Designed miniproteins, single chains, continued (2). Designs and how they scored, part 77

Each design is a single chain, and the fold is of that chain. pLDDT is the mean over its residues in the fold that is shown.

## One batch from the design tools (miniprotein)

Design m6665
Fold by ESMFold2-Fast:
Structure m6665 (fold): chain A 66 residues (1-66)
Amino acid sequence: TIEFDVLVDGVPVRFTIDGLEVTYEILGPASPAQRQAAAALAAQIEAYMKGLAAQEQKLAELEELK
């Protein structure tokens, strides 16, 4: 699991990446527009990660070697 904090439209947001799932938590008061910006960024990261998963299929075979 990877967690990192960034400012999205001026509001601190914690993103959590667990495998291919990207979740986010808004750490301060946020307007609907700021929440939409955070959600859009999370969706973009998740889409990118899922795209990379196809490339990483061979890396999963390393589990077979251990």
Scores: mean pLDDT 74

Design m6666
Fold by ESMFold2-Fast:
Structure m6666 (fold): chain A 63 residues (1-63)
Amino acid sequence: SALKKLVLKEKAKEKLPKYKRYLAEAEEMLQDPSKLTDEEYIAAKLSKIGDEEEIKHLESILA
């Protein structure tokens, strides 16, 4: 339904800037991996991958 699509788009608009911020934070951490622990490096890499996939999904909803 048109209403369901509008609700999904509004939620996507709200989520998109949050995931873009998470991605930017992960990318900032990965600028100098030598300063990260192995656990921090793995966490930042997984965050980057997940955030990129979610951003792509949210942008597809908004197209």
Scores: mean pLDDT 87

Design m6667
Fold by ESMFold2-Fast:
Structure m6667 (fold): chain A 110 residues (1-110)
Amino acid sequence: SMKQEAIRILIELEAMLTLTILNVNLYIKLGDKEGALKTIEKTIENMRKFLEENRDKLTPEQLKIVEEAIRLVEEAADTLKKTGDMQKALELLQKALDKIVAAEQQLLAE
């Protein structure tokens, strides 16, 4: 089912973002901005690659939501690189996660 495939894709993206948020929180405790940035940049690379491998399994609306989530992760990396604000980067990562989770909940409610 296309719905089941879309749910699996969204759950995997949720897992990626959740792990990234956990790792960035650990780097904040260490005062390691470079470690936080590298982790976010690797997440962007992984999410982009995963999206390209699964683009045909998503509706145009679902694809737009995932692209918006990736843009928020890119904004988190850019914010951290330009300002060093790890808390602002976390807020942007949380917004990306919230978009993916909302899409999952909408799909599961049908």
Scores: mean pLDDT 90

Design m6668
Fold by ESMFold2-Fast:
Structure m6668 (fold): chain A 87 residues (1-87)
Amino acid sequence: MTLETAVAFYKSLGASEADARALGELTLEAQEEMEEAYKLYLEGKLSEEEFNKKVAELAQRLADAAEAAGLAELAALYREGAEQAAA
């Protein structure tokens, strides 16, 4: 996903230009952190539990940012993802 694609997505959900850009940047950062965590998991350097915890932390970060941007439905979806990863 590119920053422009992420910004366009959040704007389509009703976020302002500034909020969409901030959410887009956080989304790219979270994706990069997720890719690194998954790589470490596949290499046996990160346990399944540690990987799932990282997934939950990233999903919660995105949920909080989406809520702050007024995207309540998206925030609820990210929060549900965080709860499922933590279970």
Scores: mean pLDDT 82

Design m6669
Fold by ESMFold2-Fast:
Structure m6669 (fold): chain A 68 residues (1-68)
Amino acid sequence: SLAEKIRETAKKLGELLAQARAEGRDEVVTPEASKLVTEIANLHAELWGLPPLPEIKNLPIQTRAAPA
């Protein structure tokens, strides 16, 4: 299901962010992390019936809880 795919992808991103936090980094700027964020966004877009988003490269990702 889409929910399961979102959970799995979010878990992978969470592990990367947890490692960065453990190393004292507040932000991650890597192609791998950017790909995971793009995949999560596209899975959410699919849930809402929206078109897929383009790949975002080298997106800076905060390791702290993101404001919604």
Scores: mean pLDDT 72

Design m6670
Fold by ESMFold2-Fast:
Order: C-alpha cells, then structure tokens, then sequence
Structure m6670 (fold): chain A 97 residues (1-97)
C-alpha cells in the first residue's frame, strides 16, 4: 500500500540522515534534510510516487552504509547528494501533475 511505502521511505530517509551526519558531518546531514523535505512534499502532492521514492531511499541508504563501513566519506556524500537531486526533481514533477 502507498501508506506502507511512505512509512518505509521516511524510516529509511531518517536512517540515512543519521548515517550521513556520522560519516560526513553537517554537509551530509544538510543534504539528507533537504532530501527528506523534498520527498515529503512530493508524496503530499502525488502519493502514487511513494513506492518509487521508497525504493530510491532504500537503495541510497544501502550504498551510503557500505561507503560508511569502507570509510569512503566522499562516495557517501556523493550518494546523499544524488538522492537530494532525485527527490527535488520528484517534488518538481509532482507540482506539474
């Protein structure tokens, strides 16, 4: 259901925020906060996006956790930034539909 996808997305994004802050500090936290804000606005305007955005959030969390374990702060920051961009594009698309 869309509600379960939304709940899973928000849980994964909150975990991503924690990992990003731990690994990259303020920059990763800021990017994660922006991704969360964009994702919340996107699904409030178009709830049908929830499964797709939940999948993207989970995929990015898994990659960032792997890079965190390897100590690759630059790769972790790049993945968080890519997700922020994706969520911002989704927000823009939801305003048009």
Amino acid sequence: SSKKAEEEMLKNLERLREVAEKVTGEEGRRLADRAIEAAKEAISLDPSMSPSLAKSAKSTLEKVEEYAEKGDKTAALTEVGSLEGLMSMARSASKLG
Scores: mean pLDDT 88

Design m6671
Fold by ESMFold2-Fast:
Structure m6671 (fold): chain A 113 residues (1-113)
Amino acid sequence: SLEQQANNALSAGRYDEAIKLYEEVYEKTGDPKYLLNRAGVYTKQGKYDEALKDLESVLDKRPKEAHLGIATVYFKQGKYQKAIDHFNRARSLGYKLSPSEQKKLQEAKKKLK
């Protein structure tokens, strides 16, 4: 499937290919999941404005995952207060942070000390 090809490209570090494949799957399905996946690839490339645009576009349909993605972008930009705010928003909406995500939240809090 195109989704499997996109996931394989991402795993192989072929980020530009993964972005194009997630875009193609999104065009065919309309599923906001693929904009979340594309935002994750943009974030890995340091394309934070493109990542935020995709994440903000799915806030109404996928609010938990969108806030988590926005928090990760702000964390990578060193915008620690904004990162904390969005991690907390994702949690308040019922998202259960992974151990890695919890560590990022704690690291962001430590950076503000």
Scores: mean pLDDT 91

Design m6672
Fold by ESMFold2-Fast:
Structure m6672 (fold): chain A 88 residues (1-88)
Amino acid sequence: MKNRELRREEFEKLFEELKKIFNDKSVSKEEKLQALAKAAGQSDPKYTEEELERNYEAIKEEVETNPNPDRKELAEKVLELYELLKKK
C-alpha cells in the first residue's frame, strides 16, 4: 500500500513533466525517448521504433485486460505518452 501511493504520486509528477516534453514539437523524438526511458528507471535505454510498437501493444492490451484498477490506470497514462510519441 505505502509503496503504491508513493509510486502513484511520483508517477503523476513524472507523467506531467513527460506530457510537457512530448507536446513540445521543438523537442526531438530521441530526446522524448530518453525522457521516457529515464522515467522508467533506465540509464542506458535502447529504445527503437520496434520496441516502442511492442511496448505500445503490450500496454494497450494491459489497459483492456488487466482487472487491477491501479495497474490499468497506470497503463492508460503510459499508453497516452506512447500515443503522443507516435503522433507526428
Scores: mean pLDDT 66

Design m6673
Fold by ESMFold2-Fast:
Structure m6673 (fold): chain A 73 residues (1-73)
Amino acid sequence: GLNETLLEEQLDALGRQQLARDIGDTLGVLDILRALELEPPEEIKTKLRQFSEELQTLGLDEEAAELERLANS
């Protein structure tokens, strides 16, 4: 599973505080949708894939792979 606290700290250290917040907000929405047994809309899946690509460019390959897994679930 994704360690959101460590990811936030890493992104903050890289000056990517807005990306950390956007990822956290998107994961929060995903958790609510899954708790309600609602299928995530394509917009949420697209955002997760975009965040995964951004994390890969920052060298956060494991965290990127986890977001890609969530987007394809």
Scores: mean pLDDT 84

Design m6674
Fold by ESMFold2-Fast:
Structure m6674 (fold): chain A 65 residues (1-65)
Amino acid sequence: MKTYTVVTPDGKEFKVDPEKATAESEDPEMAKSLSRVLEIARHDSAAARAGKTPEELGRVGEEAG
């Protein structure tokens, strides 16, 4: 199973499984927010199979201008 660790700006770490679209966290409100992020991440996973990730492209674009 693939589990990703998401770190919020507040410094909290949450473990999420994009395959099952589950989000486990101590705060239920944060779990709902993470579930929405997971939905976006699942869509991005389909784009990653095209050979690259949008997040990685964002970093390159930032340096390129």
Scores: mean pLDDT 56

Design m6675
Fold by ESMFold2-Fast:
Structure m6675 (fold): chain A 74 residues (1-74)
Amino acid sequence: MELPSEAELLLFAAEMYRGLANYYKKQGKIDEAKEFYEKALELYRQALEVSTDPELRARAEQGIKEVEEELKKL
């Protein structure tokens, strides 16, 4: 069993924080949602910086776009 790449781990962490942000947004906890969206955004950007894989890069870029739109709606 291979260890996941750094980019895959960063994407997983970004998706986890985005999930937490969505949870807090649903609860009306906008300040907490914003904090977790910002953490997710940072992790997606880090994944993009360390990945040369087109699929992982596309996933990170999509995550960045979606999180930026969510932050604008808060």
Scores: mean pLDDT 84

Design m6676
Fold by ESMFold2-Fast:
Structure m6676 (fold): chain A 91 residues (1-91)
Amino acid sequence: KEELLEKIKKLVEEAKKLAEKALELLRKQDLPATEFAARALRIIGLELDVELAAEKALKALEAGDLEAAKKAIEELEKRVKELKELLKELE
């Protein structure tokens, strides 16, 4: 149970760093305001999806539902992977 809590915390922290770096790279591209807004919203949306998945995982752990917690962590891992791919697109 504690190992799953650590994993959730690490994935959330990784997602925050990826989102921050993606926004930094996006700002450096000097895009038109509308394109910047659209891409920034995508990054923000993925970060929100990560936080929602983390909340689901934490609630499942509190309820003792390890199966639900594992599924929520898998969702969290997918969202982190999506942020990594987005970051590569901006590099």
Scores: mean pLDDT 81

Design m6677
Fold by ESMFold2-Fast:
Formats: structure tokens, C-alpha cells, sequence
Structure m6677 (fold): chain A 73 residues (1-73)
């Protein structure tokens, strides 16, 4: 249950990153790190790298869409 919810959350995050034009190569690194149970530090660094591809407005929309999705679960 919890692992499945985290997987769905990661998949939704990946969907939004693709929507906002983040390179597939970086998205795949994040997915691989998630699947192998990478440390929080590693996951945070990868996410920060992905965030560099987003404008402040895109980051706001990303956060809003992700929050709405989580609230609907």
C-alpha cells in the first residue's frame, strides 16, 4: 500500500516533469534512484537538478498540480 502510493506519486511527478520539458535522461536517473531506494540526499540532489530546468512559474504550476493530485487520492 505505502510503496504503491509512493510509486504512483513518483509516476505523477515524472509525468509533470515531462510535460514541462525536463530531459528524459534526467527523469530516468530520478526513476532509477527511486526504484533502487537511493538515500534522501541523492534523491534531493537529483530533484534539485531537475528543478533547474523549470522556470519559477512552471515550478509553481508543478507544485499546484502535484498537490491537487495528492489531495484527490
Amino acid sequence: AAREALREFADKRIELLKKYGVPDELIERYREAFERGATREESDRLMAELDKYLTPEQKRKFAEELRKWVEEQ
Scores: mean pLDDT 75

Design m6678
Fold by ESMFold2-Fast:
Structure m6678 (fold): chain A 69 residues (1-69)
Amino acid sequence: AAREAVRAHLRANPEGAALYRDLDPEGDGVLDPGRVRLVMEALSRSAALAGVTLPSQAEFAELLREVLS
């Protein structure tokens, strides 16, 4: 499934985890939409090369929280 592919890609790319921690320094899971967009942009090239289609920003934020929790 597309969500599973995105989740696997996030786990395989630790740079995404580092960016997420910088964007959520309080660890409360509340992410500004602009910050989520920056993470998506940073990962978009590697995702495209891996054949992974990134979902909506809201779905991506949810998956990012799931992978890093």
Scores: mean pLDDT 67

Design m6679
Fold by ESMFold2-Fast:
Structure m6679 (fold): chain A 81 residues (1-81)
Amino acid sequence: SEADALAILRQMEKELQEALENPSFVKPDFWERVINLVEEILKQFPDSEEIRREARRILETLLEHGPEELHERIKALLESL
């Protein structure tokens, strides 16, 4: 459901904050998994303004603090919103 998807995005935002505070404990695939999950949720709920808003916040955080090799993919997703 949309409510479940929003809960997942909010949990992911929390995990992102924890990853930024403790980068040494982050597995290399974490950042790509976050992007993949955001993409999947956006595909399932294309008409949800709330999901687009939460996804934008997560993607903007990833663009500012995440690894450079993912920046082009993150920018493409933000432009698609």
Scores: mean pLDDT 82

Design m6680
Fold by ESMFold2-Fast:
Structure m6680 (fold): chain A 80 residues (1-80)
Amino acid sequence: MTTVEITLKDGKVIKLEVPEEVTPEELKKKLIEAGVSEKAAETIAKLLQDQFGDVITGEQLLKLQEYYEEELSELLDKYN
C-alpha cells in the first residue's frame, strides 16, 4: 500500500491509500471515497488511463502529484 496525499489549491488535502498497482476504476472509487465528486474522479481516472493504460502505480501518482492536484482542483472549483 502506498499513501498518496494530494493538496489542492484551496488547501484541502485528499489522502488515498492505493495498492502498488491500481486500475482506473479502482482509482475512481478511491477518489470518490476520499471526498472527490463522481464527475471529477471519473475524469481524472480516464485521463490517467489515457496516459498510463489500465494499470497505474502509486509511485506514478506521487511523481505526477502536481499535475493531478491542478486537474482535481480545477474540476472541483468548476462543479461546486
Scores: mean pLDDT 67

Design m6681
Fold by ESMFold2-Fast:
Structure m6681 (fold): chain A 82 residues (1-82)
Amino acid sequence: LLEELAEAVAEAALALARGDKEAFEEAARKAEEALKKLKELGIEPTPEQQVEMLRRVLDAVAQVDPEKAAAFRAKLDAQLAA
């Protein structure tokens, strides 16, 4: 289920980077459903799991737009350093 959430979030980021609004909305819906199931089970992603999901998003975006991925990575690193 956490893997399903991570994959859906990565798919949403990839679709957004490609400018595919329909694919983004579908992936976002999958992520929302996975998140709701996690909440129903009382499972909350740990900070470490949240960072791992963000890393997967960056990897997905890098396949489409390396410059946007670099900008997102810089922002993530700044947030983690704060």
Scores: mean pLDDT 71

Design m6682
Fold by ESMFold2-Fast:
Structure m6682 (fold): chain A 84 residues (1-84)
Amino acid sequence: LEERLDQLTDEIVSLLPPELQERARSALDAFRDASLARDREALRQAALQLGKVLNEAEPSLTPEQLDRLLALLEQFGQAARELS
């Protein structure tokens, strides 16, 4: 699961503009940590930060890139829930 989450994080980050990659990685790591800790407030904050990054990235993505990004995020969320 750690290997899978690391791979998904790398794939998600690679689809984003360079300016947003560090923020996205931090938000995904925070989401992962919050899921493991079952910390509802931390999970909410991490999801909010991830949402902000996605909103900023959206104008820079093609429809195909956006579709792939959303699919990877769904896979990330499922894998993170398996750790909880």
Scores: mean pLDDT 81

Design m6683
Fold by ESMFold2-Fast:
Structure m6683 (fold): chain A 73 residues (1-73)
Amino acid sequence: ASAAFNAALARLTEELGGEEGLLRAIAERAGLPVAVVATPGEDLPPEVGLRAMVAAYELAGHPDAAAELRARY
């Protein structure tokens, strides 16, 4: 799961013009500012970090993993 997710994120990073493009896409999908998505997860409220992770999984083409994450939290 993690290896497939990381490979999908690497692909998206190339398609979106680098890490800035990826963070912007995650922020837009999650309804969060880019600065918040760029913040280390440990410094984010758990709900906000979860929202960013769900958006990243959905963008990476893993909607089932995103749904499982929402259901477990």
Scores: mean pLDDT 73

Design m6684
Fold by ESMFold2-Fast:
Structure m6684 (fold): chain A 97 residues (1-97)
Amino acid sequence: NPEEKEKVERRRKALIGELDALYEYISPSMSPEQRKRLEELVSELKKIIEGIDSLEELDKLEKKMKELGDKIRKESKTSDEAIELTLKALEELIKNS
């Protein structure tokens, strides 16, 4: 289905864009070691996204990303907590992929 393939490609690009935006937003507040870990996690998750060829799997991943983002906002009280929760959230997304 060509229409479904275009939707998949669009959704992959959107999710990758969200990861790039996250990196740009949080990385200035991180130590060099934390930035390196973030780069590794973002790179791994991008590879996972590029390997997903179904809208259903992309929707599931997007929903999980949103749920983890909501959890970080609710639970983080400091920049350091936000950094730690973000790294843990990315690790969880990779583990459950």
Scores: mean pLDDT 83

Design m6685
Fold by ESMFold2-Fast:
Structure m6685 (fold): chain A 76 residues (1-76)
Amino acid sequence: MSLAERKAAFLAGIDALKAQVERELANAPETRAALLARLDAIKADVAAATSEAELDAAVARYKALAAEIHDAIAAA
């Protein structure tokens, strides 16, 4: 898979997770805003990645945040 294809896949995944956060945490506006801001920061890092190492670092942060988001949604 090319770097561009990997970036596109993770950007799509981040956008899907943002939509889920907006839907599932609609009644928790402070938590929602904080998690969306963190997703936007990681999205910017993924978009800016020019090497596989830079993308892998951004993806590791994305996976950690995705786990936190799934826990937050399960608790809501």
Scores: mean pLDDT 85

Design m6686
Fold by ESMFold2-Fast:
Structure m6686 (fold): chain A 85 residues (1-85)
Amino acid sequence: NPRLEELRRLGLAIGLRYEAEMLMNDKAESLDEDEAYAKAMEMRGVTDPRILELARELRETKSDEEIDEEIEKIREEVRKLRENL
């Protein structure tokens, strides 16, 4: 299902953004943005550069509140798509 794959990539991108921001805000790690995203990708086993690009776009264009709403929408849409399969 192409829509489930799209939602999966969006979920991975949101996860990368969240982990990268956590790593950048951790005073013990003191990572810059590029280092934080690289570590987040390694931690999550993400190798697709399109997911990294999407994560950076979400950071630039979406507030934290909008990301929280997007996570809930993804959960609801995935549930509905699975119920209709």
Scores: mean pLDDT 73

Design m6687
Fold by ESMFold2-Fast:
Structure m6687 (fold): chain A 72 residues (1-72)
Amino acid sequence: EKYEKAAENIKKVGDLALKRLEELGVPQEDIDKIRKLFDGAIEAYKQGNFDEARKLFEEAAKLFTEASAKAS
């Protein structure tokens, strides 16, 4: 399925990004929150719920930016 293949690719990129945050010493609690939102976005995307996927992905990106800044 076209949505599932795209979702798989996005998840792979996201997993690499989260791994890098972990290597930078970002607290596991913050990483877990971002992962939960990101996984939720991927699941919504796989179901074709693009509006929900966008919202969850944007929230994950916002937390990612904040956590990355704090790790600096």
Scores: mean pLDDT 78

Design m6688
Fold by ESMFold2-Fast:
Structure m6688 (fold): chain A 69 residues (1-69)
Amino acid sequence: GKLEKVKEKLKEADPDGSGLISKKDAIEALVKAGFSKKTAEKIVEKVEHPGGYVDVKALLEEVEKELKK
């Protein structure tokens, strides 16, 4: 499913397993998983932190919310 593909692409974006990725890598992972760039940017904006990083767990929760619409 689309959520499973997101999980796979996020693992590729976080090779060190830190649970934190850059805003750019988060957007690219969502686009590779089948989201439009506009939708990916909107999702990432909701979960980004000061300094331009994104928590992978928070991003997955926001993706799940978007898929339930």
Scores: mean pLDDT 79

Design m6689
Fold by ESMFold2-Fast:
Structure m6689 (fold): chain A 108 residues (1-108)
Amino acid sequence: INTIKSTVISHLNNAVTAAKSGNLALAKKHTFDAFDTFSGSKEKGTTKVAINTLYVLGKELGLPVGELPLQDYGTISVKVTIFLTKATSKDLPKLVSALEKTIQFLKK
């Protein structure tokens, strides 16, 4: 089992649970915890997990992330971070859907 992948999925599941309960602050925290998991890791496959997580999440949030592999990791990360920073309670249903689709993609 890829430890980074399973840890990222765990944080994203916690973010979904928080978002479904209407707790935007906790949903943001758990989403950033997932990003911190791959940003600080030297484990093999970390970059692929990072790109896949940010690409699917960014795409499902309606952000202009392009198609894999055309968008770089840093550009996707900035766009997703800006969205999460500006997100309000009105964004919760979209965030839930985007997080769930990201989890399903990572489980493949």
Scores: mean pLDDT 79

Design m6690
Fold by ESMFold2-Fast:
Structure m6690 (fold): chain A 93 residues (1-93)
Amino acid sequence: LVEEVLNLSDEALRRALLQAILVMASKNPEDKKEYEELINLLLFPDKEALEKAGVTSIGWDDFDTLKKYLAYVLENSSKEKQEGIREGLKPYL
């Protein structure tokens, strides 16, 4: 998964983020379930994880920084959180 995320094209990652935003705007709770971890990661990033990844902030338009942050989180997260992130990215991996 970490290697897969680092090898994502900027366009693939942009499409995944756009899909997550569209799902967040949806009123269907079931649609949000698969994207919840990815949405939370992007909207409410862990300050400690950002610091450890060597980044000061995350913008979905800074794909190099975002990929490094995602890789760090995946390596240092619980299996449940990793699976949630994977589900949100799965169509683009």
Scores: mean pLDDT 66

Design m6691
Fold by ESMFold2-Fast:
Parts: C-alpha cells; sequence; structure tokens
Structure m6691 (fold): chain A 98 residues (1-98)
C-alpha cells in the first residue's frame, strides 16, 4: 500500500530526529530526516492524500530546516521536538486512510 510505505518513511524520519536529540552533532541525522520528509511530501502530493496530511509534513520539513540553521542548542531541540509532533500528526491522519 502507498499509504503503508509513507507511514514507514514517517517512522524512519521520526527515528532520525530522535537520534538527533541524543547526539551533540545532530547535523547528519537532521539532513537525513529532511531528505526522508521531502520524499514523503512528494509521494503524498502524487497520491493525493488529504491536504491536512501534506500541511503537517510541510510544517515538519520547515521545523527541521530551521533546526539546521539554528546555532542555539535549546532552540534546535525545541524545533526538532516540534518536527516530531508534526510527523506524529501526519502519521495519525494517514492511519485513518488505511
Amino acid sequence: SPIQEMLNRIIAARLLLVAALESPDSRSDLESALKVIRKVIEEARKIGVPKEVIEALERAERYVEEALRSEDPREREELVRKAIEELLRAGDLLTTLS
């Protein structure tokens, strides 16, 4: 199922973001998470999932991009946690479509 594939990618992105919270050098994990999130957004647009799913994924993408630009460790942690929350929201919404 395309929806199950997207759910698996969202889980993968979440795990990368959790790893970023545990590492003093989180850049590689954040960059990897961003790449996965962008792939999910492109797949979601092609499949035509509800706009609220795409909006949650786009908010997660924005938070990860902001975290990558932040020089403040506390701000970076807050942004990563917000990205995780948006990925959880997108996953929950997608689960209703399976």
Scores: mean pLDDT 88

Design m6692
Fold by ESMFold2-Fast:
Structure m6692 (fold): chain A 105 residues (1-105)
Amino acid sequence: MSIEEAREYFEKGKEYFKKGDLEKALEYYEKALEMLEKALTPLGKTDEEVAEAYKNLGDVYYAMGDLEKAIEYYEKALEIYEFMLGKDHPKVKEVEKKLKEVKEK
């Protein structure tokens, strides 16, 4: 599996999410994540693309009303972003804001 193919699935997921097709957005994001994890895990790597895929899965589950899964995926994204970018990075603050919003509902 190629990282380029994973990126194509990721972009398709974004398009379907924008159109409000949450089921297809979920399908494409899950495929993108599976491909990224299979490419990176044997190398002992995680990267910002995996974190972004987790964040986008959190967005889809939140839109579906699955708050428990939204929290789970946002927390996974947050852990990777904090590790790679540091706690003060704008991407970390964005996911923290999303987590707070979900937990307040």
Scores: mean pLDDT 80

Design m6693
Fold by ESMFold2-Fast:
Structure m6693 (fold): chain A 70 residues (1-70)
Amino acid sequence: SKELEEKARKIAETLYQMGVPLEKIEPIILLEAEGLDLSLGFMLTGYFKIPLSEREKLAELVKKYYEELK
């Protein structure tokens, strides 16, 4: 959906500005990370109101848009 794509772009920009490396994006979005990265995942998914059913699709879109920022 266009709304999910827009959220993915904003999340990608946020993670890029924070200096989060590409390889950490998927575990952060899927809430499979640990420590501070897990906290970041909860904050982002809560703020952007991401339903559980959309997480895998969101992770792929965030990685795509993150690569476009290089």
Scores: mean pLDDT 82

Design m6694
Fold by ESMFold2-Fast:
Structure m6694 (fold): chain A 106 residues (1-106)
Amino acid sequence: SHSRRVAEEAARAVEWAGEGMVKTALDVGDRETAEEVRRVAEEYVRRIREAEDDVDKVLEEVERAAKDFVELGKRLGKKSKNGSQVYSAVSILAVGAVTETELARR
């Protein structure tokens, strides 16, 4: 039950971060980056949910999602000064999901 809760919290964190980045991209008129963010977020949500009972895989997917969102955030930051705020929110949620994953192991 703990591992399932960790996977759901991780998936939720990725969904929330993705939604924030999509809104930021659309606000600066970058529909291409908005669509890319949406696809990346959906892919990681699926992978996290598929990993469900494998806490190590959930952590690996969250770390990969965070890295990909950092790169997308840098792209948005060149077009919008608010891009760094979205990146910060992603980092906070990713750390939270990692912490929940570590606690579920115990």
Scores: mean pLDDT 73

Design m6695
Fold by ESMFold2-Fast:
Structure m6695 (fold): chain A 100 residues (1-100)
Amino acid sequence: SLLEEIYKLLQKAQDLADEELSEEAKKEFSKLASELKEKILKTEDLIRNKAPKEKIIEELEKALELAKKILELLKKYNASEELIKTVEKIIELIEELIKK
């Protein structure tokens, strides 16, 4: 599923961040990534419980905002192209979920 792919990409992004980012950048990244993971898990729970589409979209839009904040953070800290592309792919998948 797209949610499983997002979760896998989030784990890849965390692993890359742990290898390449400074301690300060890692702390900021991990906080935002943790918040994003919570929004993805809440979205999965809402889908499982057959919540209204509007509520599912609201949580996905919050996840999208967090993913975009992570991307801006990574650009600020001059993260690798691989890490940036990983987060860009997460953004694309969240946008695909919102459009469905």
Scores: mean pLDDT 88

Design m6696
Fold by ESMFold2-Fast:
Structure m6696 (fold): chain A 100 residues (1-100)
Amino acid sequence: SATEEKIAAAEEIARLLKEGVREYLRTGDRSVLDRALAEVGRVVKALAARHELSDAELRALQAMVVTALDLADDPSASLEEKLAAIERELARAIAVIREE
């Protein structure tokens, strides 16, 4: 159940980041990204309170956030490419969680 809860949290983080990026690109309002990041932080804190997270798991979840933020401001990438990159980092995070 710990593995399943960690995967569910990673999927929720990806969902929040994808919705935050979509809404930011639609509105130009940075506060939308800030709210998405606050909610991601809440998910990570709740997960860490229930289960011990390895350094590898924490780095994988952090990589999802860094990728979403870096791509949100990238004018050369389409919305579809930005969302696909977040999905690739989710797949990587799930692989790390399954290996622990």
Scores: mean pLDDT 89

Design m6697
Fold by ESMFold2-Fast:
Structure m6697 (fold): chain A 99 residues (1-99)
Amino acid sequence: LEELLKEIEKELETTSNPSLRAQAKITLAILKGEKVEKLLESLSEEAKKTLEENIKNSPEEIQKKIAEVMKKEGTKDKIKAFLKLLIEELKKLLEEELK
């Protein structure tokens, strides 16, 4: 799993989208059990809004999960919930591709 995530991050470095690279780094840190609090604190309000927009453009299944996340108070809790959703969707995609 770590090897696949490193390859994903490497591929994301070839993209011009800094938000995707940030998401990959935070996702890897969470999956490794590292402390992500500093990374979450470094995200600007613009980056947080970009994460919300990216999720809104996702399939309806993810949008339903977003409605649940929007019930949470506090920006840090919302960001953590968004990242958790992304991790779950990433695992789902990897399970389908690795079958």
Scores: mean pLDDT 53

Design m6698
Fold by ESMFold2-Fast:
Structure m6698 (fold): chain A 85 residues (1-85)
Amino acid sequence: SRGQELVDLLQRQVKLMQDRLDYYKKNNRPQSLIDLVQRTLEELQEQLQRAEDAVRNNASDEELDKLELEAGEILRRYFSSLMEM
């Protein structure tokens, strides 16, 4: 289902950000990078919870669209911030 595809996407993004956080901490990368990844991970975890709740509650296509757009905005902010570093 579309909602399940969103959950699967967010689960993958959470795993990628957790792996990046672990890598940056192990390699003593700048605190600004660690903080950016930590904040992004927390936002993605919150968005994943909202997407899981939406799927469980049979949310409308409109609500799923909104959650997908919000997830895209989290990632867009992350990449924009990363490029400015």
Scores: mean pLDDT 90

